# Designed miniproteins, single chains, continued (3): the designs that were tried, part 101

Each design is a single chain, and the fold is of that chain. pLDDT is the mean over its residues in the fold that is shown.

## One batch from the design tools (miniprotein)

Design m11724
Fold by ESMFold2-Fast:
Structure m11724 (fold): chain A 90 residues (1-90)
Amino acid sequence: MAEEARREMAALPGATEDEVEAAGLAARGLEAFEAGRLEEAVELFLEAARLAKSNPKLAAVALGLAGRAYLAAGREEEAAALFAEARALA
């Protein structure tokens, strides 16, 4: 299992497919956030965090961005929970 995944990842230039997709989703989430589409931004950032689970620093960034989107939407309790999760990973 792990050996087959390593062989597949060795074909990629320095990043896993999940990490590349997570970074792309985070970028799309940031575009949605800047456009005021806060619910879409949260969904994209949370999906990015899930895909980036093997990279705690990337997952922490995505969770922090989702928390900021919740704050912008006035959802302080949900934002606080995501910031706590991001802090634990960072």
Scores: mean pLDDT 76

Design m11725
Fold by ESMFold2-Fast:
Structure m11725 (fold): chain A 61 residues (1-61)
Amino acid sequence: SEVNKILIEAARKLMEAKTKEEIQKVLDEFYEKLSKYLTPEQVERVRAALERYADYLLEQK
């Protein structure tokens, strides 16, 4: 599905991101792409999960 492709691509880019700026850019693009395919409620759930994941990554870098 298109949503799964977007999820896999975002996960790949997040793992490859080296800076906080790159992480933020990937998340912004990911959220915009998902908004075209998912309901607002589903997008909010994904955003909440990604915010926790981004916090974790930023603590590790």
Scores: mean pLDDT 75

Design m11726
Fold by ESMFold2-Fast:
Structure m11726 (fold): chain A 86 residues (1-86)
Amino acid sequence: MRLTIEVKGADEIAKKLAKEMAEGLRRGGHEVKLEVKGDTVTITVEGGNIGDELLAVGLGAELYLKGHEVKGKKEGDTITLEVTKG
């Protein structure tokens, strides 16, 4: 399965956390592609399962604890996190 996580409106904290999550997934044996375009970070995970979707929820929770507002949306194999500084 291919899982895509898009973080939109990412500031430097959100970009750092997304990169750390991508590195953690790579250490866990997943093939991970990380792309940064302006304020959007896209993480693509090859061979991801339904448990990997909880990592996107965890990322959103971490951002919320650091003072960000986060709106999550799932469409098929794509999870979108819209981030606004709180």
Scores: mean pLDDT 74

Design m11727
Fold by ESMFold2-Fast:
Structure m11727 (fold): chain A 70 residues (1-70)
Amino acid sequence: SALEVAVEKMAGLSLPKGVADLLLTITNPETAAEVGEELAKLAGQPDRMEQLASSTSAEELIAKAKELAA
């Protein structure tokens, strides 16, 4: 499923544990795919990835990731 593919893709990004744990709770496959795409843009930027670890929701994480990727 799209959700499973998105979760596997995100796992491949070596995410901070807090971010990875939050993403595993996402039940909407479209939201999971969008998060995966934004996180892929931050791959290789560990400092920016760590800033996402304080996010408490998928919506907050997506918004923050878009700001950091801009």
Scores: mean pLDDT 69

Design m11728
Fold by ESMFold2-Fast:
Structure m11728 (fold): chain A 59 residues (1-59)
Amino acid sequence: SPLQKAIDLAFKAGKAYKEGNYEEAVKLYREASQLLRDAGLTQAARDVEILAENIEKEA
């Protein structure tokens, strides 16, 4: 399902962030945000997109 894929991508994004792979983390969080939006979880999608934007600004 889109929701399960979004969860998996968010988990991978967090792992990439912990490893210092900020570009990969931003990419994966943005992919997760789109899948959350596709699943109708608009607020969760916004929260994940804001997280990606914050990482991009500080990387």
Scores: mean pLDDT 85

Design m11729
Fold by ESMFold2-Fast:
Structure m11729 (fold): chain A 65 residues (1-65)
Amino acid sequence: MEKEEEIKRLEEGARHLERSAELLEESAKKYEEQGLKGLADISREGAKTMRDTAERMRRRAEELR
């Protein structure tokens, strides 16, 4: 049942990316509070990329069901 293992890997990967995105969003908020706008912008962009990738992985997992 290779398909089940692929679904599991995609879901786990998506979960890890979503968690990393949350951490980057928290860091961005802290950077903004400190006046570090450039670091905040970089962190938010990174979080967006991770969330977009996680969404693609979740869609692939759903397609494999």
Scores: mean pLDDT 84

Design m11730
Fold by ESMFold2-Fast:
Structure m11730 (fold): chain A 60 residues (1-60)
Amino acid sequence: DAVELAEEAIKKLEEAIKEGKISKEFAQPMIDGLKALIESGAPPFVLRAAAEGALEGLKL
């Protein structure tokens, strides 16, 4: 659940970089942070908060 949300956030950030909506320099730390949280087995509430924060950064 929370891992899937984080993975979706990573996908949306990668797509936004490809579409030129967000710079790689701005988005890469968020992508790296989400990947690190997934890899470390962070609690669901931490993963959800991080994913929501990243998705908020994609708002126009």
Scores: mean pLDDT 79

Design m11731
Fold by ESMFold2-Fast:
Structure m11731 (fold): chain A 65 residues (1-65)
Amino acid sequence: SEMELIAEISELVREAKELAEQGKYEEAIKLLERALEIAKQLSGPVGLAAVHELEREIERLREKL
C-alpha cells in the first residue's frame, strides 16, 4: 500500500540521517538511493515531492565524499 511505501521511505531517511551525522556518507547515500527507488513508485504530488527532496539530499551528501 502507499502508506507502507511512505513508512519505508521515512525509516530509510531516518537511518540515513543518523549515518550522515556519524560521517558515514557513503552508507547514508546508499539508504537514500533505496528510498528514492521506492519514492519513484508513489503516484501524485507526494511522490514527486519525495523524489525531488531525496535527489537533492543525495547530491548534497555526495559533495561530502
Scores: mean pLDDT 86

Design m11732
Fold by ESMFold2-Fast:
Order: structure tokens, then sequence, then C-alpha cells
Structure m11732 (fold): chain A 99 residues (1-99)
């Protein structure tokens, strides 16, 4: 659980960096942080033994990536928006499977 919390924290920090990069118009940097956030969400989910908490983490990630995609679209970082939307869809599907 402490390990899961550590990965979840890293995922949230990477999301904040992705949003900052997107707002600055840096598509490549935004993509980098979107990918780092996704990897850390997956590690957090894998490290979580409780299926209900796994589903909640996947849902949290899906919502967060949807928000990042919207910000990236508004900022013109179109490639980061596409990657974030894809990860949102994948985490939403995972959350539904875990429920």
Amino acid sequence: LEEANRYARKARESLEKAITAAKQGNDDEAIKYVKEAYENFLKAIEATPDPHLRALLAREGAEAFEKVADIAEQSGTKNAAKVARKYADELRALAEELL
C-alpha cells in the first residue's frame, strides 16, 4: 500500500508537469510527462491488492488524463492530447473490468 501510494503520488506529479508543458505549448515535453504519469498509474494499480481501490485508481487516472487532453487541445499540443485521450480510454476500460 505504501508502494502504491508512492507510485500514485509520482503519477499525479507527472500530470501536473504535463499540464504545465501543454500550457507552454511544449508538445514533446507534455507527451513525456503524460507517459510517465500513465506508467506510474499502472504501477500504483498493480501494487494495490484491493480490487475496489484498483478500480478507484484507474477511474481517477482516466478522469485526470481526460482533463489533461482537454487542456492540451485548448493549448494546441495536439499530439499530447491524443496520447492523453488514449490513456484515459485505457484506464476507463480497466476500471470497468475491475468493477
Scores: mean pLDDT 87

Design m11733
Fold by ESMFold2-Fast:
Structure m11733 (fold): chain A 84 residues (1-84)
Amino acid sequence: ELEELIKKAEEAIKKKDYKKALEYVEKALELLKEEEDPERKREYLERLLKLTMEALKLVPEEDRELILRAIGLILRIIGELLDL
């Protein structure tokens, strides 16, 4: 269901529902912990990183909580990529 979660996150970003988009990214990251193929895991982590960075760019400045949440997710994704 990784592809479905990514598509839902992309759709949430288009609708400016950044909280929901970050929730889908978090769910996808949890599923990726069980991914045994390092190449596939890397591909999805890179896609989630790009998606989360795009969301961060679009989040309004006043939504400090969402900004911090997106930054936290970016750092977590980078950490997972470095562990591959």
Scores: mean pLDDT 86

Design m11734
Fold by ESMFold2-Fast:
Structure m11734 (fold): chain A 60 residues (1-60)
Amino acid sequence: MVGDPERAQELYEKIYEALSPLVPDEEAERLAGEAAARAMREGWSEEEAIKWAVEEAKKL
């Protein structure tokens, strides 16, 4: 996929799915958004973005 907006949306959805059983919906949405934005900015893989978001969720 060459469209960055589509990749950002896919990252958000995958990260949200990983977070939804761990934290309340509002926190999952916030962390998924932050992780997706960070991944796009820093060039992280999906796995790296999910790992960051899960570690942030563990601090809550």
Scores: mean pLDDT 79

Design m11735
Fold by ESMFold2-Fast:
Structure m11735 (fold): chain A 82 residues (1-82)
Amino acid sequence: DITASNLHKLPLEKQIQFLADFIEFLIKVEAFSDDAKDKLKTAFNSIPKELREKVLKELEEKFKDSEIGRKALEFLKELLKE
């Protein structure tokens, strides 16, 4: 969609920041709904395949200590296996 297209055109650090901000939002609202999963998948898939594992490791360092953060990270890790 248009959000994924716009993210792909941003520098990698801005793409990572967008993902980090979205995960922080999910932690703040204490929710990880199917709609949130779809948005997170779209944003993550905007990142070049070669960089997704590196991005995931950076997100893990920030969010590993949160229950919702761990749920989001596990979801992204499953996307890497597809």
Scores: mean pLDDT 76

Design m11736
Fold by ESMFold2-Fast:
Order: sequence, then C-alpha cells, then structure tokens
Structure m11736 (fold): chain A 65 residues (1-65)
Amino acid sequence: MVEIFEKSAKEKIEEMEKIDPEAAEQIRRLLEEFVEKAKSLSEEERAKLAQEVSAKILELIEKAE
C-alpha cells in the first residue's frame, strides 16, 4: 500500500515540479511524513492516513493548476 502510493505520487510530484515547484515541495513533505507515520501505525490506521494524505495532495494539485 504505502510503496504503491509513494510511487504513484512521485510521478505526480515530477509533473507538479514543472508547473509549480512550491506545491511539489509540499507534496514531497506530505509523502515523507506519511511514510514516517505509517511505520508506527496499524494497517487500518495506515489506510485512513493514506486517504487523508491523498486528499491533501489532490487539493494542492488543484490549487497549482
């Protein structure tokens, strides 16, 4: 889950860096925080956090466009 999400978001970050480097940096930080927090969370908690982080990333992408 985390690894698949990270790979998908990494591609999105590269696209965002060309459009809005500041938004790309914010997305990178969200991913780093997610990966770090996910290490100490249960499988259910990781799923919830992934949904929250995905929503925040999507919002940043929409604002940059």
Scores: mean pLDDT 73

Design m11737
Fold by ESMFold2-Fast:
Structure m11737 (fold): chain A 68 residues (1-68)
Amino acid sequence: MEAEEARERVRRTLLQGIAERRRQHPDLTDEQVAEMERRAEVAAEALGRAVAAGLTSDADLGAVIQAA
């Protein structure tokens, strides 16, 4: 999988989760949502690079997210 493809897949998954969380927590501010979206972009980029490097296990990808 290309780094760009992996990044976009992870990005979409994380943004979907943020949208769902906003729907379930109407008290979330636009600033809090924007911060979650910024962090999702950083995590997606890190995961995309890890997948391109051949890291495909959930444990390895989880470690990359924790480091990002």
Scores: mean pLDDT 71

Design m11738
Fold by ESMFold2-Fast:
Structure m11738 (fold): chain A 55 residues (1-55)
Amino acid sequence: NEELEQQIDELLAELAKEVPDDAPVEELIKAMERLAERLSELTGIPLTGEPLVLK
């Protein structure tokens, strides 16, 4: 979906603003987890292995 791809690009841009290139690995992991959670919400597919609704 064109709109879904655009929303994903916007999420990546937001994460790039929150996590600078020189950020520690722990911050990168947190950003990746947030991205996976938002992608799960947008697609309805659990990408993290943990369903947000039940957690």
Scores: mean pLDDT 66

Design m11739
Fold by ESMFold2-Fast:
Structure m11739 (fold): chain A 74 residues (1-74)
Amino acid sequence: MRERADELFEQGKKAYENGDYEKAVKLFEEALRLDPDHPRVAEALSLLGKAYLKLGDIEKAREYFEQAAAVRRA
C-alpha cells in the first residue's frame, strides 16, 4: 500500500512539473485515497492547490490550500 502511494506521489509531481495539471490532480487524489496519512500528504495537497490554480478552479485551489495548512498545523 505505501509503495503504491509513493509511486503515485512521484508520478503526480512529475506530471505537475511537466505542466500536465489534469494528470497531476488525478494522480495526487488517487495517492491520497490509498494512503491519507502519507508523509507527503501536505506536499500533495499544496501541489493540488497549485494545479487547480493553473486549471482556473480557484474554489478547489482554496480548499486544498486550507487542507494543506491544517495538516501542517497538526
Scores: mean pLDDT 81

Design m11740
Fold by ESMFold2-Fast:
Structure m11740 (fold): chain A 74 residues (1-74)
Amino acid sequence: MSEEWREELRKAFEEIKKNPPSQEEMDAAVAADAAGDFTPRNLALAIQRTFEDMQRGIDKAIEIDKKLKELEKL
């Protein structure tokens, strides 16, 4: 059930916090999840990777927006 799966997912996140995953582990988990190997750990690692990618994307978007604002004033 979803509640049991949620508890397993929570345990996976707790394990990730104790032992932060390497990029290699996150890449492997994303590949496994994409291949249909839906484990709570693989999903937790894929979510962690997504947050890191999203943060990099936000930082890049802010940089681009600042540059465009400067160009617009020229």
Scores: mean pLDDT 72

Design m11741
Fold by ESMFold2-Fast:
Structure m11741 (fold): chain A 56 residues (1-56)
Amino acid sequence: DESLEVEILRLLNEDPSLSLREIGERLGISPATVSRNLRRLAEELGVPLEVIKPRR
């Protein structure tokens, strides 16, 4: 969902430390849906998922 991808990117741009659960809570969607949209974004941008949402 392109609109969900844009909203997820907006949230991560404001706070990159947000978990998939927190993003899901803010958008009213499941963490699994957030995860799928992030994977699609990573593929569309040709970057590893960690570039969009780093794990540290």
Scores: mean pLDDT 72

Design m11742
Fold by ESMFold2-Fast:
Structure m11742 (fold): chain A 62 residues (1-62)
Amino acid sequence: GAVEALLKAGLSEELAREVVEMARRGASVDELARFLVERGGYPLTTARAMAAEVLRLLEEGG
C-alpha cells in the first residue's frame, strides 16, 4: 500500500501516515509535495514523484 511504499522510500512511519491521510482527504500532488519538502526535507522533484505515487496507489483502492 501507499504507507509501505513511503516507508521503503525512507520516510518515518509517522510522516508516511500523515502523507497518506492528507491524500485521502483530497490533497493535490502539489500540496503533498510541499508537505514532503517542508516536513521531510526532500527535493521538490523527489517530493512530487512520491506524491504522485501515493495518489496512484490510493486510486488502486488502498
Scores: mean pLDDT 82

Design m11743
Fold by ESMFold2-Fast:
Structure m11743 (fold): chain A 62 residues (1-62)
Amino acid sequence: SLDLEIEADLYEMNAVLAEKSGDYETAIKYYEKALELYRQIPGSEDRVKWLEEKIKELKEKK
């Protein structure tokens, strides 16, 4: 639904802001929440893969 897409986008935006400030733990939490929502959205397969790799990368920095 549109609301689910908006919520996922907002979590991703918050994750990017946390990442840019060096708060990798907060960034990981928001990216994981965005990932959960995007997994429920048909046609988001490329975004899901990107988020999985981003979360893996950030966990290696943590």
Scores: mean pLDDT 85

Design m11744
Fold by ESMFold2-Fast:
Structure m11744 (fold): chain A 80 residues (1-80)
Amino acid sequence: SRFERLLAAADVLMEEAKKIIEQYPDKTELAKKINEQIDRITRVRSDPEALRQEVAALIKLVTEASKELKVNVVFVLPVP
């Protein structure tokens, strides 16, 4: 289902975000922001609307971080 695809995409995105934290352990403020956003996603897993919004926020955070770190990271949400 559409919701199952969103859950799978959220899980993949969260794992990729954790890898960024592991690769840049000196970026403590970034790690804090990513971990806070992962926590929010985890809390809203049963709410498709809230889950989509929180996943979009993590994508934005990772995208902005990747620009500053000079790495290319691309995440795409499943279409509705």
Scores: mean pLDDT 76

Design m11745
Fold by ESMFold2-Fast:
Structure m11745 (fold): chain A 64 residues (1-64)
Amino acid sequence: SEVDEEVERVFLGMKAGAEALKDKDLTPEQQLRVIGSAAARAANEGLTYEQAKEFAEKIADELK
């Protein structure tokens, strides 16, 4: 269903965001911001895993 596809996109974005944080020294609040932003963008714009990870890495770098 469309709802299931949207949930999968959210999880894809969250996973990509978490992976982007693997080697980053960020606070828990900053980590949640990166993961949340990646999840939202993946869901809203239909990003691939690679695109969501690139977006998350950009946000993480801005927070350093």
Scores: mean pLDDT 81

Design m11746
Fold by ESMFold2-Fast:
Structure m11746 (fold): chain A 56 residues (1-56)
Amino acid sequence: HFDFVLEVLEETRELSEEEKKKMKEVWDTSRLTDEELELVEKLIKEARELEKKRKE
């Protein structure tokens, strides 16, 4: 589980400072609800798509 959250944190370096703070709070609690977990997964997908486009 920490692996996928770590990926989100790395990808969130591209996001605004406010967004990074919110992600860090979710990470620090380690008590994600099912809804929050789905949100994190969505952010991972978005970050991966952005990174893929950026790499090209």
Scores: mean pLDDT 61

Design m11747
Fold by ESMFold2-Fast:
Structure m11747 (fold): chain A 73 residues (1-73)
Amino acid sequence: MEELLRRAEELVARAQEALAAGDAETALEAAQEAVRLALEALEGDPLRAIGLAIAGIGLAFEAGLLLGKPGVA
């Protein structure tokens, strides 16, 4: 469980770095994987998992807007 949460946290950080660098594709991939891992960890630590999932969804949305305008709606 902790392994999944730690990996999700690392992926959120990676997605933030990729967005700051203008790499929307890498940011989207990292954010989507972070959400997946956070959701898998829901039963073990729901508050931390929900927080990471929300962060990942926000990052994925921002990356999607940059990558696919207007196709990402």
Scores: mean pLDDT 78

Design m11748
Fold by ESMFold2-Fast:
Structure m11748 (fold): chain A 65 residues (1-65)
Amino acid sequence: MKLTKEQKKAIVKGLANYAGIELTDEEIDEITELLKSEEQVMKLTPKLFRDAKSKEELIEKVKSL
């Protein structure tokens, strides 16, 4: 099933909130633009967000998906 940009943003925002990471709308957009496939979105886990020590590290982890 094809995910919309808004659905991808909601997933990123929800996972960041669950992991206790405060992301701005601009940072959510940046991370969402790195997600080119549904398979990449499915690799977004709460553990991935919790293991990131900074916003920069989170972005690098997402790029590695």
Scores: mean pLDDT 76

Design m11749
Fold by ESMFold2-Fast:
Structure m11749 (fold): chain A 60 residues (1-60)
Amino acid sequence: APTTAEEYFELALQYLSDRDIEKAREYAKKAAELDPRVGTFVEGLIRKYEEENPEELEKQ
């Protein structure tokens, strides 16, 4: 089970790779609860992905 902000960050990236944006955001929030800097960084990556891949969001 994830116990650190970095482990939640890894999970957020895995879900982002699976195109599960909602779960990626959930794990980014968990990372932010433990370390706001890590959470902010992950949220930035998710936003960039959404902006560059809007058609993927339409399929969810």
Scores: mean pLDDT 74

Design m11750
Fold by ESMFold2-Fast:
Structure m11750 (fold): chain A 56 residues (1-56)
Amino acid sequence: AAPGVLRLRLRLDADGRLISGSVEHRGARDPEVEDRAGLLMTALIETGGELDETLV
């Protein structure tokens, strides 16, 4: 099967802090992928745009 495309759009301020984010899924829907994208978005918002692999 062809893989779906996940698009993550983030807005950062001049200091590199996350001010907004959105996730758009196209193609094959996978609830696990959507859940993981939601967790990633939450981690980015909570850390102000800084990711640690252990948080995702």
Scores: mean pLDDT 61

Design m11751
Fold by ESMFold2-Fast:
Structure m11751 (fold): chain A 90 residues (1-90)
Amino acid sequence: MKSKEEILKEFKKSLDYLIKNDPRTRGLSEEERFKRFKEALKLFIENPDIPLPGISKEVREFILSNPELREALLKAKSYEDFLKAVEKLL
């Protein structure tokens, strides 16, 4: 069983890849990549049967089971604010 720290570290690593390194979104700014991810995250939180691409099952289940994390993520206006929300739970 993965620890809370391992799950949050995995989430942070996945976010870094999706926002900074994902070749599928070549030509988009980090801000646009973050905006697209946040839209996908909002859809996933409202409808958990919708897949959240690039995020593991364990991280998805952790997000759904943690209302403080969901609230913080939905309120984040930047990738930096998003990372701070994740780090507060470490």
Scores: mean pLDDT 77

Design m11752
Fold by ESMFold2-Fast:
Formats: sequence, structure tokens, C-alpha cells
Structure m11752 (fold): chain A 97 residues (1-97)
Amino acid sequence: SPEKEALLKKAREEVDRILADFAAGKLTLDQVIDRLTEILRKLMEETKDLDAFRDFALWAMGRLTQTLRDLGLSQEELMDAIRRFTAAVDELEKELE
């Protein structure tokens, strides 16, 4: 729907702003994961669409991974961040019922 597409576009723009703030040193990785998780929670609450939630979470993980890689984080730090984000996504999925 046009409303759903507008929500997804806004959520994508919010993710990019969070990652830009992280790249600028304004946010910690913990704050990035928390803020991305909040965007996913809001998207779930507004759309009630598990497929849209999963697709968005995968996209956001890809964006996070690319940002960390571009910033020159070690493979260990990259894998730790991915594991932490995946755990947060899995916890949110359990709340969808």
C-alpha cells in the first residue's frame, strides 16, 4: 500500500541517519543496535507484517555490515555486531506472535 511504502521509506532514511551518526563518532555500537531495534519495533507495530519486518531487518543488517566494513572494523568486531543485532531481531520476532 502507499502508506506501507511511505513507512518503509521513512524507516530506511532513519537507519541511514543512525549509521551516518555512528560513522561520525556520535553514537556507540550499543546505541546503534538499540536505535535500529526501536525502528524495527515501530515498523512491526505500524505494519503488523512479519514479512515486511523480516525483509527490513535483513536490509538493515546489510547496511550495518557495510558501514562497519567501510569504517575498517576488524572481522571479530564485525561478527560480534552481527550476532548482537541478530539476537535483537530474534527477540523482536518472538513478540510478533
Scores: mean pLDDT 85

Design m11753
Fold by ESMFold2-Fast:
Structure m11753 (fold): chain A 94 residues (1-94)
Amino acid sequence: SVEEMLEKIREELRRLVEEGASWAEILKTFARMAADAAVELADDPEEMERLLAGMGELADELAEERGWSAEQREQLRAVLANIRTMGRTLSEQA
């Protein structure tokens, strides 16, 4: 379910941050998880958007808690925007 996917993503990202992972590893993990979820949900665009929206909320929450820069926040938003664009293309041709 989308709820279970979001909970797993939240736990993994929080674990990386707590373990002192680099920004590059956090961003890479966020992008990979978003892309994997988009592929899994390619035939269900509403569930895909719900997951991406939830990932956006999680990103904002972590950015506030950890004091991430405006540049870091923009990079997370760019990942989600690119995945949404890809998802629209997949939905039109699925």
Scores: mean pLDDT 83

Design m11754
Fold by ESMFold2-Fast:
Structure m11754 (fold): chain A 60 residues (1-60)
Amino acid sequence: SAPSEAEARRRAESARAAILKDGGSEELAEQTGREVERALLAGDERAAMAAYVRGASEAA
């Protein structure tokens, strides 16, 4: 099932934190978090994962 709005926000915040921890910029972290949250709110778990993987790759 699609995550709740609160769960989507928490997962997006985790994605932002992970990008920053891996040396990504604040802009990349915010963009990645927004894309993950938007995808999760749309019920698209695959798109959320793809957004995170893209951000993580750019951070490295």
Scores: mean pLDDT 83

Design m11755
Fold by ESMFold2-Fast:
Structure m11755 (fold): chain A 81 residues (1-81)
Amino acid sequence: MSLDEILASEVPQARADAEEAYKRMEELAKDPNATREEIHQAGIYGIAAALLMGAAGDVDTARELIKRMNELEKKALEKLK
């Protein structure tokens, strides 16, 4: 399996994974019972998926998603005492 074949099959999944992680981070930012570990794990997962999208050529979407994820993670962590 070539890298191009992997990217062709994995890019739709990476986009879906990135969107799912972003939605999870939005939920955690609104959840008063969210733990620091859950917030960090969602952030790592979302950034990893966004980096894969960027590697596949969707650089602008990846950059925007990483920026929004970082802002949501910061907002979610600020709710923790």
Scores: mean pLDDT 73

Design m11756
Fold by ESMFold2-Fast:
Structure m11756 (fold): chain A 101 residues (1-101)
Amino acid sequence: SLEERLAALGEEFLKRATAELLREIARLLERLAEERPELRELLLAVAEALRALADGDPEAAVRALTEPVIARHRASEEEVERAREKALAFAREIVARIAAA
């Protein structure tokens, strides 16, 4: 299944974090979004974030995830900013690891 292939790529990503693996995971998420309409918006947002990380743009990755979270959870500006700061720190770590690979 696509879910099994995504899990296998996730394990490989942990061992060899590369831009190519992130783009392949994004492609699988885009395909899964076609099969799971109920998760489409979330899966496409994650795919966009992974592509941004692969391109070395952690700010774009955080933006791709932030808008759906704000819309879905009606989060306060303070909660959104705290989540963005934490997500950006994580995104920067991923980008740094890809650049080092």
Scores: mean pLDDT 73

Design m11757
Fold by ESMFold2-Fast:
Structure m11757 (fold): chain A 70 residues (1-70)
Amino acid sequence: SAEAEAHYQRGIEALRRGDLEAARAHFEEAIALDPNFSRAWFLLGQVLRAQGRDEEAEKYRAKAAELAKA
């Protein structure tokens, strides 16, 4: 959806500023609006890894890979 894509873009902008909290919130909203948005799952996983949440990051990476194959 357009709303999911807008949140995804805002998440990328937050990452460019180093604002991991804002990036996480925007990517979470993007996947809430579009659960099949594989790129949002992937980038949320990267944010979680940057925050030291490696186990959570792995789950999001796996979900992104699953969705990318569909």
Scores: mean pLDDT 86

Design m11758
Fold by ESMFold2-Fast:
Structure m11758 (fold): chain A 91 residues (1-91)
Amino acid sequence: DEEERREIAERLKRAMREELLAVARKHGFEEEPSEEEIEEMKEKALKEIEEEEKKTGDKRKALGRKVAIELLTAMSKWLGTNAYFKAFLEL
């Protein structure tokens, strides 16, 4: 049932967003649902990863961080918040 799957996904999304909001507020992060800001943060983080790769030569570490940034970007857009991205960059 497509409707049942959609309802389960929406309930999970809401629960995750509420928990993330609570954690973000506790650590002083503000929730801003801006896809443009998320893309700008992604581009900046990817540039920093590429510069670190050039300095260290650690291709495995760079690849892992790039995958993490892509996943955080997708999750931030899906939840409508940049809290995941801010937490990753600040922690």
Scores: mean pLDDT 68

Design m11759
Fold by ESMFold2-Fast:
Structure m11759 (fold): chain A 85 residues (1-85)
Amino acid sequence: SMDQQRQQVISMMGQMFMRMTQTRQQMIDQGRSVDDLTRRMQQMRDNGVQQLDDQGISQSLRDQSVQMMNDHIQTLVDVYRQQQS
């Protein structure tokens, strides 16, 4: 059902966002560049998209999830830039 897919996506996105935030913190601690952070976050997004595809999530929920991941990545990158100043 769509409600089941929505709950599955919410759970997966929550785990992904938490992992992205943890990875950003590790990369800050390691003194990694903004470019390295951006690339790592994009790799995590691409892996998340593959997982959604593997689970047969609808195209509309997939597209919404990609947008949410991109928005989250932008926020993490912006915060990282502020932490480096």
Scores: mean pLDDT 85

Design m11760
Fold by ESMFold2-Fast:
Structure m11760 (fold): chain A 78 residues (1-78)
Amino acid sequence: MKEEARRQIARIAEAGKAAAEAAGDAGSVTLLTELLRAVQEGAPDEEIRRLAERTRAEAKNPAAVRAAGEVLELVERA
């Protein structure tokens, strides 16, 4: 995946995390924090995809679910 796409994914995950924090959804915050860390640590595209799919499936906050969906679209285009 290109660095530009990884920067977009990080921004999307940060926005989703902020929305989940504002809603008090600690579970969604944890999922998005793990996704953000993976992107920042240069994890493989497969790991980023796996974490985004997990976030979309397990997150309760609608903004976190939308953020995970947007991340998956970017990974699929890479």
Scores: mean pLDDT 84

Design m11761
Fold by ESMFold2-Fast:
Structure m11761 (fold): chain A 100 residues (1-100)
Amino acid sequence: SSMEEKDKELAREALKLAEELLEKVKNGEATIQEIREVIDKLVELAEQLENEELKKLVNELTSQVLGIAHAIATKDEKALEEEIKELEKILKRLREWLEK
């Protein structure tokens, strides 16, 4: 349906934003401002999603990106490693959902 295709496009945009941010975080190149911009975009995408499972996954991405921002702001390297691992798990779940 047209709504299913729109939801998939919104979810793919959320996936791309989070994956691009993750690469910058891993390279030590992510700024707090860039992370905030990604959070704002993920919130906007989640609000547009009609599919409850996709909305939940994008909201989980948003929460994990917030966790990464907090770890970076507090200079907690151990927390950052844990947050990255959890983000990678959510990204895998979202990719698997989109491959259906």
Scores: mean pLDDT 88

